# Designed miniproteins, single chains, continued (3): the designs that were tried, part 18

Each design is a single chain, and the fold is of that chain. pLDDT is the mean over its residues in the fold that is shown.

## One batch from the design tools (miniprotein)

Design m8637
Fold by ESMFold2-Fast:
Structure m8637 (fold): chain A 65 residues (1-65)
Amino acid sequence: MATEEQKEKLTEEIKELIREALSLDPETRQQVLEYVRKALEAIKKGDLEEAKEYIEQARRLIAEA
């Protein structure tokens, strides 16, 4: 079971990704936000491993931009 602390940590990382995405071009921003949405769905399901995968994909897109 996911702890409240683990969920809060991932949610904070997602919030940071959203802030970074808003400064990017529209195409890259849309892709980052899609991964953010998938990560949030994974957190709701309690699948922290899946959430982390989507967060990493979003980070790669930001680093590539």
Scores: mean pLDDT 80

Design m8638
Fold by ESMFold2-Fast:
Structure m8638 (fold): chain A 80 residues (1-80)
Amino acid sequence: MDEYKKKAIEYAEKAIEAVKKGDLETAAEYFKKAGEYAVKAGLPEEVAQSLTDAFIEALKKGDGELAIKLAQALKNLVEG
């Protein structure tokens, strides 16, 4: 459980850094991994999927600030 929580947080942070660098493809892949580990850590699959879909849409629209906010929300849900 703790290892999955740690991996979810690490991949969410990697997704944030990829967004900041403009590497949107890498950001999407890291966020998908963060969501997978978040589900393994006990986050409801529907919540993880909704955040992942919102993150991908934010990237498609060029809304990096929203994408970062969504990754922070995933981290907070996994930590809580």
Scores: mean pLDDT 86

Design m8639
Fold by ESMFold2-Fast:
Parts: structure tokens; C-alpha cells; sequence
Structure m8639 (fold): chain A 58 residues (1-58)
């Protein structure tokens, strides 16, 4: 179950869909809070969102 969300999150992250990546990662963490991969994916997605916010479209 969590593995499917992790895969979707990883694909979203690779495609630059950081909000979707964070959403899937958060759902994976909720299903399996001890998953290091889910926590790392969520952290990466959030960091990318923060970078995008700093480097706004202008």
C-alpha cells in the first residue's frame, strides 16, 4: 500500500510536480510512519517546494 504511494511520489518528484510528490509522500508516511524512504521523499519534496517559493516565477 505505502509502496504504491512512494512510487507515485517518486515519479511526481522526477517530473517536477513537487506538490503532488509531497502529497503522496505524506500519505505514505501516514500509512507507514517508520518508512525511512517515505520520510526522505517527503523531506525532499518539501525542500523543492521551498526552493521554488524562493525562486518564484517572477
Amino acid sequence: KAEELLEKGKKALEEGNYLEAAKYASEAVELDPKSKEALELETKAVLEIMKEEIEKKE
Scores: mean pLDDT 76

Design m8641
Fold by ESMFold2-Fast:
Structure m8641 (fold): chain A 61 residues (1-61)
Amino acid sequence: ALVNLGCVYSKLKRYDEAAEAYKEALKLDPHNVVAACGLADSLKELGREAEAKKVLAELLP
């Protein structure tokens, strides 16, 4: 599962790859809370806080 792949990259501190895996998971399921939270956390670790906030805002309209 792409969510599991993102989680593995995140544990390895490979936040760029984690963000890509979580983005693909959200492309398949836009309401996947775990993928959205993982993407937001990865983006925040990369210093992309505005994008992280936008991801979380789009999760629960």
Scores: mean pLDDT 77

Design m8642
Fold by ESMFold2-Fast:
Structure m8642 (fold): chain A 59 residues (1-59)
Amino acid sequence: SMEELRELGEKYGLSVSQVRGAKRLLELMGEEVARQYLIRDMRLSEEQADELVERLREL
């Protein structure tokens, strides 16, 4: 799982810790909070945030 998080980080220009943060938010607080974190704090587009959240759900 750590290697998959690193690959996702590379695709979206995020650090592993940022991707892990998004996954933790998804697991604890749900999809909308994780999406808002990616858009607002990580500056991803809506499309990128939606794609990454779906990928994180599958891990």
Scores: mean pLDDT 84

Design m8643
Fold by ESMFold2-Fast:
Structure m8643 (fold): chain A 67 residues (1-67)
Amino acid sequence: SAQELRDQGQQLAGQGLDAYRAGDYDTAAELFRQAADLFEQAAQLGDKSAGPASDGLRRFADGARRL
């Protein structure tokens, strides 16, 4: 379901944030990208709020990757 995809995406985003706080920007970028993909899938299943969340996570992933 959209909620299950969102919950998994939130879990990965949390792991990405932990990696970012630890200074592991490559791992953070990968985790944020994976979370964004899951939120995009949730949005396609009707979670209207997941689309903006996916976009935000992709921006964070790109930022972390360039550090």
Scores: mean pLDDT 84

Design m8644
Fold by ESMFold2-Fast:
Structure m8644 (fold): chain A 75 residues (1-75)
Amino acid sequence: MEEIERLIKEAEELLEKAKEAAKAGDNETAMKLVREAWEKYEEAARLLREAGKPSEATRLLLEAIEKAGEIQKIM
């Protein structure tokens, strides 16, 4: 559980950095950071599925898609 929370936190930190890069006009860096954040969310979702929480995993990934979409609107 602690590992899942850490992965989500790291992904959120990457999305915050992506948002700042997008605001600065560095869309290449923003896209790279969004991709790295997505990898962390996928790993957290995998661990949630292994823990018997597939609905929680799906919800996490849907939230990640929404957050990434908000960053793309800034670009």
Scores: mean pLDDT 84

Design m8645
Fold by ESMFold2-Fast:
Structure m8645 (fold): chain A 50 residues (1-50)
Amino acid sequence: MLSAEEREEIKRELVRYRSKGLLTDEQVQELGRRILAGELTLEDVRRAGK
């Protein structure tokens, strides 16, 4: 499970990728859900945005 600090970092990364047009709002919600469920890591999100 992710700490509160890790969740804040994930939120910032997802917002950044959405702002860059790399992710849609729907994709941000789906990725956030998967990360919280333990299916993806913050590092996977960072790689998707690169």
Scores: mean pLDDT 71

Design m8646
Fold by ESMFold2-Fast:
Structure m8646 (fold): chain A 57 residues (1-57)
Amino acid sequence: ALSAEEIAERRELLGKAEEALRKVPLSDENFEAVLAQFPLSEEDRARLRALYEALSA
């Protein structure tokens, strides 16, 4: 289990990655570039991918 502080830091980082993804043209290259810019956990990388899939639907 993560501490409340670790959870808050991870949510902030994921939020920044999601904003970056929404600001770029939708492409696999731009998605991979966003993943490379933000040191997300494996779980949060999966969440960002789910957002990318939703945006491409």
Scores: mean pLDDT 79

Design m8647
Fold by ESMFold2-Fast:
Structure m8647 (fold): chain A 120 residues (1-120)
Amino acid sequence: ATARDVTSLRVEEVYEPALGTTVTVITVHIGAARSEEDRERNIELLREAIARAREALAAGRPVAVVLGFAGFEATEEDIPLLEELRALLRHTAATIPSARAMAERQIAALEAMLAAIRAR
């Protein structure tokens, strides 16, 4: 298996048959940070993903958020961003049938991360 630490953001519109319409799919992948600058870039990309999702929702468009963490170490300062991502994943699980199982797995991962931070 190829390990990848590439941080990326992709926004696309995908037809969802169960809804009879297109969904704005926001895929964000956060790689391992090797420096404070890498960490800041990762956090800025997460903020951009959240902003894009909120813009689409405000416009009345269905949104699916797909989130991948590869070696991202969250800190207490990241809690508000992780809670916003969890809310967007809960929205995805509730509204996008094809993405439900994936969103539920990502919610579980975020909840475990939040619990680990708060237990310190």
Scores: mean pLDDT 79

Design m8648
Fold by ESMFold2-Fast:
Structure m8648 (fold): chain A 64 residues (1-64)
Amino acid sequence: LRERIEELEREIQRLSEEARELAGKYWQATGEEKEKLLDELYDKSLELNRKVLELERLRRELEE
């Protein structure tokens, strides 16, 4: 359980960093490239949210 929590924390950190980089590129982009980056950012955000929810569930299980 604890090992799974550590793995999820690492994945969340990595995805968060990737999302920040994409957000930065999105702010600098124009036209078609901006739309493409928005889609990628949305996908990363969705994956991040799913992993965060799983992490919270596992942490609660560990405490209870």
Scores: mean pLDDT 80

Design m8649
Fold by ESMFold2-Fast:
Structure m8649 (fold): chain A 75 residues (1-75)
Amino acid sequence: MPQVSKEESLEIAEIQAELARERHKKEGPISLSDRLQAQAEMLQRLVELLEEKGMPQSAIDYARGLAEIQRTRIR
């Protein structure tokens, strides 16, 4: 049963924290701007699909409002 020293356990914790930081960078920038841009594009696409399918005006207006709000925040 290998026992780790106090120094080794602390170093393991530091390595885990560093790996979490590197993983965050590797998965791409999760900046608010990038997320808002992606959400704005998705909401704009949703508006187009709802219009094409002839969905109720209330649903179209709601989706359009969300898309416009997101776009104003990422300009």
Scores: mean pLDDT 60

Design m8650
Fold by ESMFold2-Fast:
Structure m8650 (fold): chain A 76 residues (1-76)
Amino acid sequence: MAEAWEFYGDFFESLGFYKQAGRAYLKAGRYYFEVENDLEKAIESYEKAIDAFEKAGDTQGAEEARKYLEEVRKKL
């Protein structure tokens, strides 16, 4: 569920596991967008994923999250 992935993202971030946090937020965003059709929550989750990947130094993960963010924004 989207909310569970968001909680996992917050949990990993609290532990300093920023790459895992970014992956969890990315999963949350995809569930909000594709399953729940909650575009605003999907955008928030992708923005959190970008921030987490940037903190991890994962430039590829951040770019992937930005791509998903842009796709959602186009459908808003």
Scores: mean pLDDT 84

Design m8651
Fold by ESMFold2-Fast:
Structure m8651 (fold): chain A 73 residues (1-73)
Amino acid sequence: ENLKKAIEYIDKGVEAYRQGKYEEAIRYFREAIRYAQKAIEENKDDPVKKTLAEAALRLAEELLKKAEEELKK
């Protein structure tokens, strides 16, 4: 549930980023981070899903930083 939402928001953020819609991308990546954090807590006893949620969190954080850097230009 939360992991799927994190991945969905990463996908939406990436699409917005590709279109140069950096403010929209930032909003989507922030939602992705929020859902990834929930997914980590939800899956604390599932090593595979927890690892995937942690990977989604790191990816969303990295993409957020890239979108924020573009907005500063």
Scores: mean pLDDT 87

Design m8652
Fold by ESMFold2-Fast:
Structure m8652 (fold): chain A 89 residues (1-89)
Amino acid sequence: SATEERLLAYAERLLGLIDQYLEGKISFDELVERAIALAREELASTDDPVLRAALEHEIGLFRYMAANPEKAEELLLKYRETIEKELAE
């Protein structure tokens, strides 16, 4: 579906940002800022309630990581694994 294709495209872009952080090219604060900006960009261009709910959940996850830096690395690595599995399916 168009919704699924958009979610996969978003996930690929997000994975690229996570990889830049893991390679030391951007800071964790820059990763959070760019990830939230990416999700907000997608939200501005869609009225699909399923896509909107998924993107709002993503924003919430990155905000949670920023507020809980002691858990951020573990959560980020688990989330990265989830994205890779979704892109491989």
Scores: mean pLDDT 83

Design m8653
Fold by ESMFold2-Fast:
Structure m8653 (fold): chain A 72 residues (1-72)
Amino acid sequence: MSKEEFDLEVEAALHVMRAQVLLSKKNPTKEDLKEAAEHYEKAAEIYRQLGRDDVAEFYRKKAEELKKLAEK
């Protein structure tokens, strides 16, 4: 793994962590759900750039589900 690939892996992991922190709140707000979805979308984009399509699709689907919940 190159330094560039490693930096992207770290960035993706930080986005996943931020989404998980928002979702770990006892009562996530509509804004928390939207922000978590944005973080999962960013992680999915980075994982796709890294050629990890299955992982990218997994987080993209999580983001889409959260967006649907936030639009209530």
Scores: mean pLDDT 85

Design m8654
Fold by ESMFold2-Fast:
Structure m8654 (fold): chain A 65 residues (1-65)
Amino acid sequence: LSPTQRRVLISAWAAKEVYGEKATVRRVATLAGVSPATVRRVMRELGLRSIDEAAELGKELILAE
């Protein structure tokens, strides 16, 4: 994973923890310090279809450290 991909995934997990069902691409982008377009690009590159899928992968990254 690139540093940007890791940041987006960890931020997706953080957004789900803070906002739950209200975790949006825009909120993930704000937490990651990137544009919403960058969040969508990372999700497309990794084959992720939802913020829930991105958050689950982000949780795995945190637990693996």
Scores: mean pLDDT 83

Design m8655
Fold by ESMFold2-Fast:
Structure m8655 (fold): chain A 82 residues (1-82)
Amino acid sequence: EEKIKKAIELLKKAGELVDKSDAPEEVKREILELIIKAIEALGEGNVEEAIKYAEEAARLAKEAGLEETAELLEKAVELLKE
């Protein structure tokens, strides 16, 4: 449970950084949607699905040059894979 709570906090922090970034609105929307889906999957107990959404969000963040956001998302993924 503590690992899941920490992962959710990392996902939320990543979302805050996306909102505050100067990335295009469409890119922000796509990354935020994936972060929301990951959090929802964790709320339903579907850790495997949450990992997939968080990994895709991290890839999009890297492509958009949002390095800090991508690092937080990757950290959440590693925590969930333990």
Scores: mean pLDDT 86

Design m8656
Fold by ESMFold2-Fast:
Structure m8656 (fold): chain A 97 residues (1-97)
Amino acid sequence: SKKEEAKKYNELGKKLFEEGNYEEAVEYYEKAIELDPNYAEAWLNLGEALKKLGNYEEAKEYYEKALELAKSDPNSIDQFSVGRKAEVNLKELEKIL
């Protein structure tokens, strides 16, 4: 399914991010959101990779998108975790921007 394929791309992106390959991680996170635009974790991870690349304004936009999506399903434990991390990352960016 498209959602299962999106999860696989997100996991590949996470592996590349852990290896410090932020540019390639961005490409895989973008593939994940193309397949599942409501995948809040993929939007959060895309923002984190862009922050590592110094693209702070784009990172902010994607953290805001992740938070919006996480709030759309407030009873999901996974979505709650993503939303909380997006809020923390947004506050950290406010100190830099």
Scores: mean pLDDT 86

Design m8657
Fold by ESMFold2-Fast:
Structure m8657 (fold): chain A 55 residues (1-55)
Amino acid sequence: MEEVLERAKEVITRALEMGLSEENALFTAIVTLVSEGVPVEQAEEAARKALEEIK
């Protein structure tokens, strides 16, 4: 879980730096994690937690 959460934080931070909205950053993180083999439910939870911790 911690490795997935850190990856989600990296993706969200990068997306926000590129000028994406919070919603688009969240979606980008979920898609990235799923493409890397993370189950959808875990990717969604990790991305949401990462966004809340960054805010």
Scores: mean pLDDT 81

Design m8658
Fold by ESMFold2-Fast:
Formats: C-alpha cells, sequence, structure tokens
Structure m8658 (fold): chain A 52 residues (1-52)
C-alpha cells in the first residue's frame, strides 16, 4: 500500500497541475497527514524513486 499511496500522490499532483499537500491527500484517503507522508516516503524508496 505504500507504493499505492505514493502513486496516488503523484497522479493527483499531475491531474491537479499543482502541488498537493499530504493533508489534502490524507483527506481523500481517510488517513492522517503524518501517515500519508510516511507512506509516500516508503513508497518512493521501494520504487527506487529517489529525489532527482
Amino acid sequence: SDEEVFRAWVDLQIQAGRAVSYAELGRRLGLSQGTVRRQVRRGAERLGSRPR
């Protein structure tokens, strides 16, 4: 699910054409901002998507 949350975050930002906060994504997924931040980070690392 970490990879799914990361992909959802990326897709939402692409569709919105703007930066999407973790709080906003959390409201859509029913998760806390802290949970979203952690899952996005883990998902990015597991998919090999280091900041570049």
Scores: mean pLDDT 74

Design m8659
Fold by ESMFold2-Fast:
Structure m8659 (fold): chain A 82 residues (1-82)
Amino acid sequence: GPPPPMKLSEEDKEKLRKVVALVLGVPSVGLDDDLAALGLDERKARALVRAIESVLGATVSVEEVLAARNVEELGEKLRPKP
């Protein structure tokens, strides 16, 4: 089965916020900011999945990214990459 969800360190949460901000084309993103309101769509969700794999060594599906309301909720969906 898929690996269990991971708990992110504060450093990993900062990396995740920076990656999300870069993909969404905004200067910064808070942990509780509404991702859909910031322009998250399926194209950006696909880019975000690839960026998360590269930067954090974690995996998440496009569906899980689109279901996440904010960075905190997105972080809870991440799993360690094998």
Scores: mean pLDDT 80

Design m8660
Fold by ESMFold2-Fast:
Structure m8660 (fold): chain A 68 residues (1-68)
Amino acid sequence: MSDEEKIEALVEKQRELLELLNQGVSHTDPRALELGKEAEELLKELSKDRELLERAIQALSDTTVEMR
């Protein structure tokens, strides 16, 4: 998986998690927990490169703004 694909996967998992929570799904629901774990693992891997981490954070921020 490329670094771009990892950032896109992180953004997509964040979107799915927020959509589940907006639908009233509990933060303790197995689906929400699984998405959270997958996003955390991707972020951990990206955090090994400072520029990739900054790009991932920016992409997540932009996605949150678009969902408002």
Scores: mean pLDDT 75

Design m8661
Fold by ESMFold2-Fast:
Parts: structure tokens; sequence; C-alpha cells
Structure m8661 (fold): chain A 94 residues (1-94)
């Protein structure tokens, strides 16, 4: 079902966040911002292709953001929140 697909994607988003954190921590502030923006846009596009609603895609990105923030410093958390709001606006304006 679509609900089962969405639940599986939420689990995958958490695992992806955990896997990416060590690599993202090595990046400069500018590289960090551009990399997470790219990841968020790719996640949104792939979720859309699989038939997830705008609301489900936003929820998926919120879960990913929350998981990432657990292991990031305050400056990286701020950039992540800014990137999330930017991509959320892009999704809502489609």
Amino acid sequence: SMEEIFEKFKEKAIKLAEALIPQLKKLSPAQFRSTVLGIFRLMAREAKKLGLSKEQIIELLEIFTKEMKKQLDAEQQKVLDEVFEEVKKEIEEE
C-alpha cells in the first residue's frame, strides 16, 4: 500500500541521515549547504516519482532533518533548517 511505502521511506530516511553525517561533518560551510540542498532536492524528486503527496514528502524531509540535527553542531543545524525551509517552499509552490 502507499502507507507501507511511506513508512518504509521514513525508515530509510533515518538510516540515510545516520550514514551521511560522518561525511557531511568533513565539509566546509559552503560545501555543507550545497550538498544538503542537493540531497533534499533529490529526495523530494524521488519521493514524487514514487507517488508520495506534497505533505508526505515534506514529512519525510522533516524526519531526515530531525535525525541529522542530533549529531550536527549549532551552525550546521541552522543551515539544515534554512535548507529544509527553502526546499519545503519549492515543494509547496509546485
Scores: mean pLDDT 84

Design m8662
Fold by ESMFold2-Fast:
Structure m8662 (fold): chain A 74 residues (1-74)
Amino acid sequence: MSEKEKLLEKAKEEIERVINDPSLTDEQIRQEIMRIARKLIDELEKLGFSQEEIDVALQEFGRYVGELLAKRRA
């Protein structure tokens, strides 16, 4: 996997653990989503990825978050 793919997978694993934690409130989950997304952006910027590549990674991360949240609420 590329470094970008590794960072995205790490972010997905972290957010999956957060969203699947039944003890967390929706507010706490939102705070963790924002923290993980910001960390992903910072790490991708540090590695010199373009804004377009960062945007694609964020779109994929956001889609994954949306899917997990939909499953949690259903």
Scores: mean pLDDT 83

Design m8663
Fold by ESMFold2-Fast:
Formats: C-alpha cells, sequence, structure tokens
Structure m8663 (fold): chain A 100 residues (1-100)
C-alpha cells in the first residue's frame, strides 16, 4: 500500500512540474481508487480515513494550481517537491500564497 502511494506521489509530482495538472489529477484519482479498495478488503477503517484525507488535500492542491494564471517552472518545482515528500499542508500553503 505505502509503496504504491510513494510511486504515485512521484508520478503526480512530475506531472505538476510539467504543468500537466489534468494528468496529475487522473493519477491521484486512480491511486485513491486502488488504495481505497485495498483498505476496504483489509477492513482497515483508520487507513481508509487517512487515504481519503490525503486524496482530498491532493485534489485541492491540483485544482488550485489549475486556477493560477501563471506559475514559473521554479514555483511548480517547489510545490512538486513538497508533494513528492507527502508534505501536503506545506504544498497547499505555498499554492495559496502564490494566489496573492
Amino acid sequence: MEELWKASLEAIARAIEQGRYDVALMIAFATYVELELQAKRDGDEEKLAEIRERFEKMVKIINLLKELPSLTPEQRRRIAELVREGKFDEALKLVEEAKK
């Protein structure tokens, strides 16, 4: 489960770096569906809640990035690095600050 999540974060981060936000969103959704199915099969309610929270934060970050009129490659790279590390709250803060 964690290995799939880590690989997906890398793929999502690369898509963000490239400005391919719809691709990033599709990877996030596909990952969520697979991890949710695994957690449901295992009966792990706590892990299911964690997966849902991570997915909601990821979708919010990507949707906010899609709404930004212009981001430099450097700004996208910094946000992508935080996503790759699973630092969603820090990534979200940086994206929200970029809207100012």
Scores: mean pLDDT 81

Design m8664
Fold by ESMFold2-Fast:
Structure m8664 (fold): chain A 75 residues (1-75)
Amino acid sequence: SDVDRLARISQLTAQIYGSLTLEQIRELANSSNEEVKKFVEETFGVTLSDEEAEQLRTALAVVVNGEALRAEQRA
């Protein structure tokens, strides 16, 4: 279901956020679906569909934008 897919993407997003630097997350968010699928399979042993890879890239972009906004508020 869409709910189960979103939960899976949320879990992967949290694991990536806990494991990678902000710059690495930004690079991954700007990567192709194929590059994201390869990274997730090699790092977490999880196989993603193209739709799941696109959703993960979107979620990572939200994380990056949120961190950028926090950095602006500190300056």
Scores: mean pLDDT 80

Design m8665
Fold by ESMFold2-Fast:
Structure m8665 (fold): chain A 64 residues (1-64)
Amino acid sequence: MVSEEELEEGVQRIELGVLVTNAKIAKKRGDKEALEEEKEKLEELAKRASPEISEEAREAVKEL
């Protein structure tokens, strides 16, 4: 049986992927407001996510 911790991490990884994809689309379109909104969502995810996903989210914000 998958633990609640493993399930939560799985959901957080999906959220990370969606937010990074949305941010890259906004950047490509030159939509600065949408890009900043997605960066804020990534930083919020980093505050509540596991250490591993938190680090990946912060790195994504730096690269965007």
Scores: mean pLDDT 81

Design m8667
Fold by ESMFold2-Fast:
Structure m8667 (fold): chain A 115 residues (1-115)
Amino acid sequence: SKEMELAVEAAKAVARALREAIDQGLSPEEIYRRVKEVIDKEVEKMKKHLTPEQVDALEAVLTEFAGAAVRAWSQGLSREEIVDAAVKAMRDAGERYGLPQELIDALIAAVREEL
């Protein structure tokens, strides 16, 4: 579906931005700022093709993914623990905001591929 295509593209972009910012050793605040800029850009792209409800749910899921990763990073957790925390937040948010299971699974696969 168009929702799955755009959501997977957004998830990959967000995960890549997160990985690059962490690898550069940026502060938690700067990591979140850069990742939020990518989320905002992907959300504007999604608004052209998806319903407002779909856009709001995906923005919330991506934001909770980024927030969980930044919190884990700020606590000095390992890369594996950061990935696990971020993926758990993405799954929990996807379920809470009513995303189809196939879409949640696709988002998780997409971010794991980039991280």
Scores: mean pLDDT 90

Design m8668
Fold by ESMFold2-Fast:
Structure m8668 (fold): chain A 68 residues (1-68)
Amino acid sequence: SAAEALRALAAELNRRPDVRARLEGDDVLVIETSGDVTTLIGLALRIIGDYPEFEVSIEGNRIVVRAR
């Protein structure tokens, strides 16, 4: 399911000490980093490349990943 895929992505991202990934409900993953805006953009681009099945956006200082 989309929720299971987002949970798996969150678990992988949370292996990094500079990243915090949290599910909001079952359909949205919110990602924050202790890095700068360039780090945030780089992380978002990596997720877009690795998970083309998800919608990825930058909203303020966080990355939001949604099931399509």
Scores: mean pLDDT 81

Design m8669
Fold by ESMFold2-Fast:
Structure m8669 (fold): chain A 74 residues (1-74)
Amino acid sequence: HMALEEARRLAEKGVEYAKEGKIDEAVDYFTRAVRLAAEAPEALVYVGKAISEIFEINPEAGRRVADALAAALA
């Protein structure tokens, strides 16, 4: 499934940017991945796992990404 493959790549990029402290870029990638859930709901699993990984590495960055993503999707 093309949308699911793209969502996985976008989520991986989001984690990379979050690890670099680039929260706004990470949120942009996660927002794009979440929007693909309209075609492939399993995309949400990749985003959820990615955010959990960020929380494990840096809880403050994880919270900032989660808060900003929630705001971007509102």
Scores: mean pLDDT 83

Design m8670
Fold by ESMFold2-Fast:
Structure m8670 (fold): chain A 57 residues (1-57)
Amino acid sequence: GWEEAEALVKAGFFDIETIGKLLGVEPSVLSQYIRDNASKLKTKEDIIDLVKETAAK
């Protein structure tokens, strides 16, 4: 779930496929969202917020 995905990102492990599975989001959709927002993503916290927003929809 979200808690496991957040822990992995904070630990420095960023595997889009694994995070997507934990959140119930297609890895390709998550990857595209990160790509579209790359200019706005300056910290790991920005990525976490993006993932939360995607999972809430």
Scores: mean pLDDT 63

Design m8671
Fold by ESMFold2-Fast:
Structure m8671 (fold): chain A 79 residues (1-79)
Amino acid sequence: MEARERAVEAAERAVEALRRAREAVADDPEMVEALRRAEREARELLERARRTTDPEEAERLKEGAERGVRAAEQVIAAA
């Protein structure tokens, strides 16, 4: 199922991007805590993406993960 594979890849990128964002703002405890929460949510999304058999759900999960990547990259750019 190609849609699931794409969702998994996007979710893995989101987890990695959020980890890098957390490293970039390590001097801001409130932001670090927010990013730790976002990373936990991204890991849950990754687990859901790995288990889905519905292409429509996979596309929604992929879009969610891609939003997470963009948000993390924006944090890194602003740091």
Scores: mean pLDDT 84

Design m8672
Fold by ESMFold2-Fast:
Structure m8672 (fold): chain A 91 residues (1-91)
Amino acid sequence: MKLLRVELEALDPEAARAAQPRVGDRVIITNLKTGKTLEGIITRVHSPTRFEVLVAGEGLEVGDEVIVEVYDAQGNLRGTFKGRVVRVEEV
């Protein structure tokens, strides 16, 4: 399975702050260009609007707009926001 280290910037800062993303939270990322979904885990929070995620799969490129759903360790939805892919590295 391919792993990607992805850096995301929130395009909806209020929604991102309300979601309160934390290291270890699970994410579902939907690429608005392709309609595909990827699952990941937040590995770093730089600010309330900028995060790093380790995602399983492929099909994310710098500049892609995404919908991010943030879930806690129990599977409860914390919130959703629109983001943009800032960096992608294959692990």
Scores: mean pLDDT 85

Design m8673
Fold by ESMFold2-Fast:
Structure m8673 (fold): chain A 98 residues (1-98)
Amino acid sequence: SELEEKLEELEKMSTFEAYHFAMGELIEALELATDPELIERLKEELGKLTEKINEIYEVLEKAPEEEREKKLKELEEKLKELIKEVLKLIAEVRKELE
């Protein structure tokens, strides 16, 4: 499965590389999608990814060193789960466009 191959590659990426990869895939899917319902779902996932990356940046800039590692780990795990959901949605969009 193309989705399974992308999910395997995701596990090898850094958190920021995975984020940029997911953003690129999502923007391409938005350009190709014609169904308004799928477009809205893609936009919602874009918003969720943007929110989580901003939370990671805030922790990197403002969190005390003692709390930073724990908070980053929790946010990175949540971001990776959101990226997996985004890739699943993109696979649904691409299947409709074949």
Scores: mean pLDDT 80

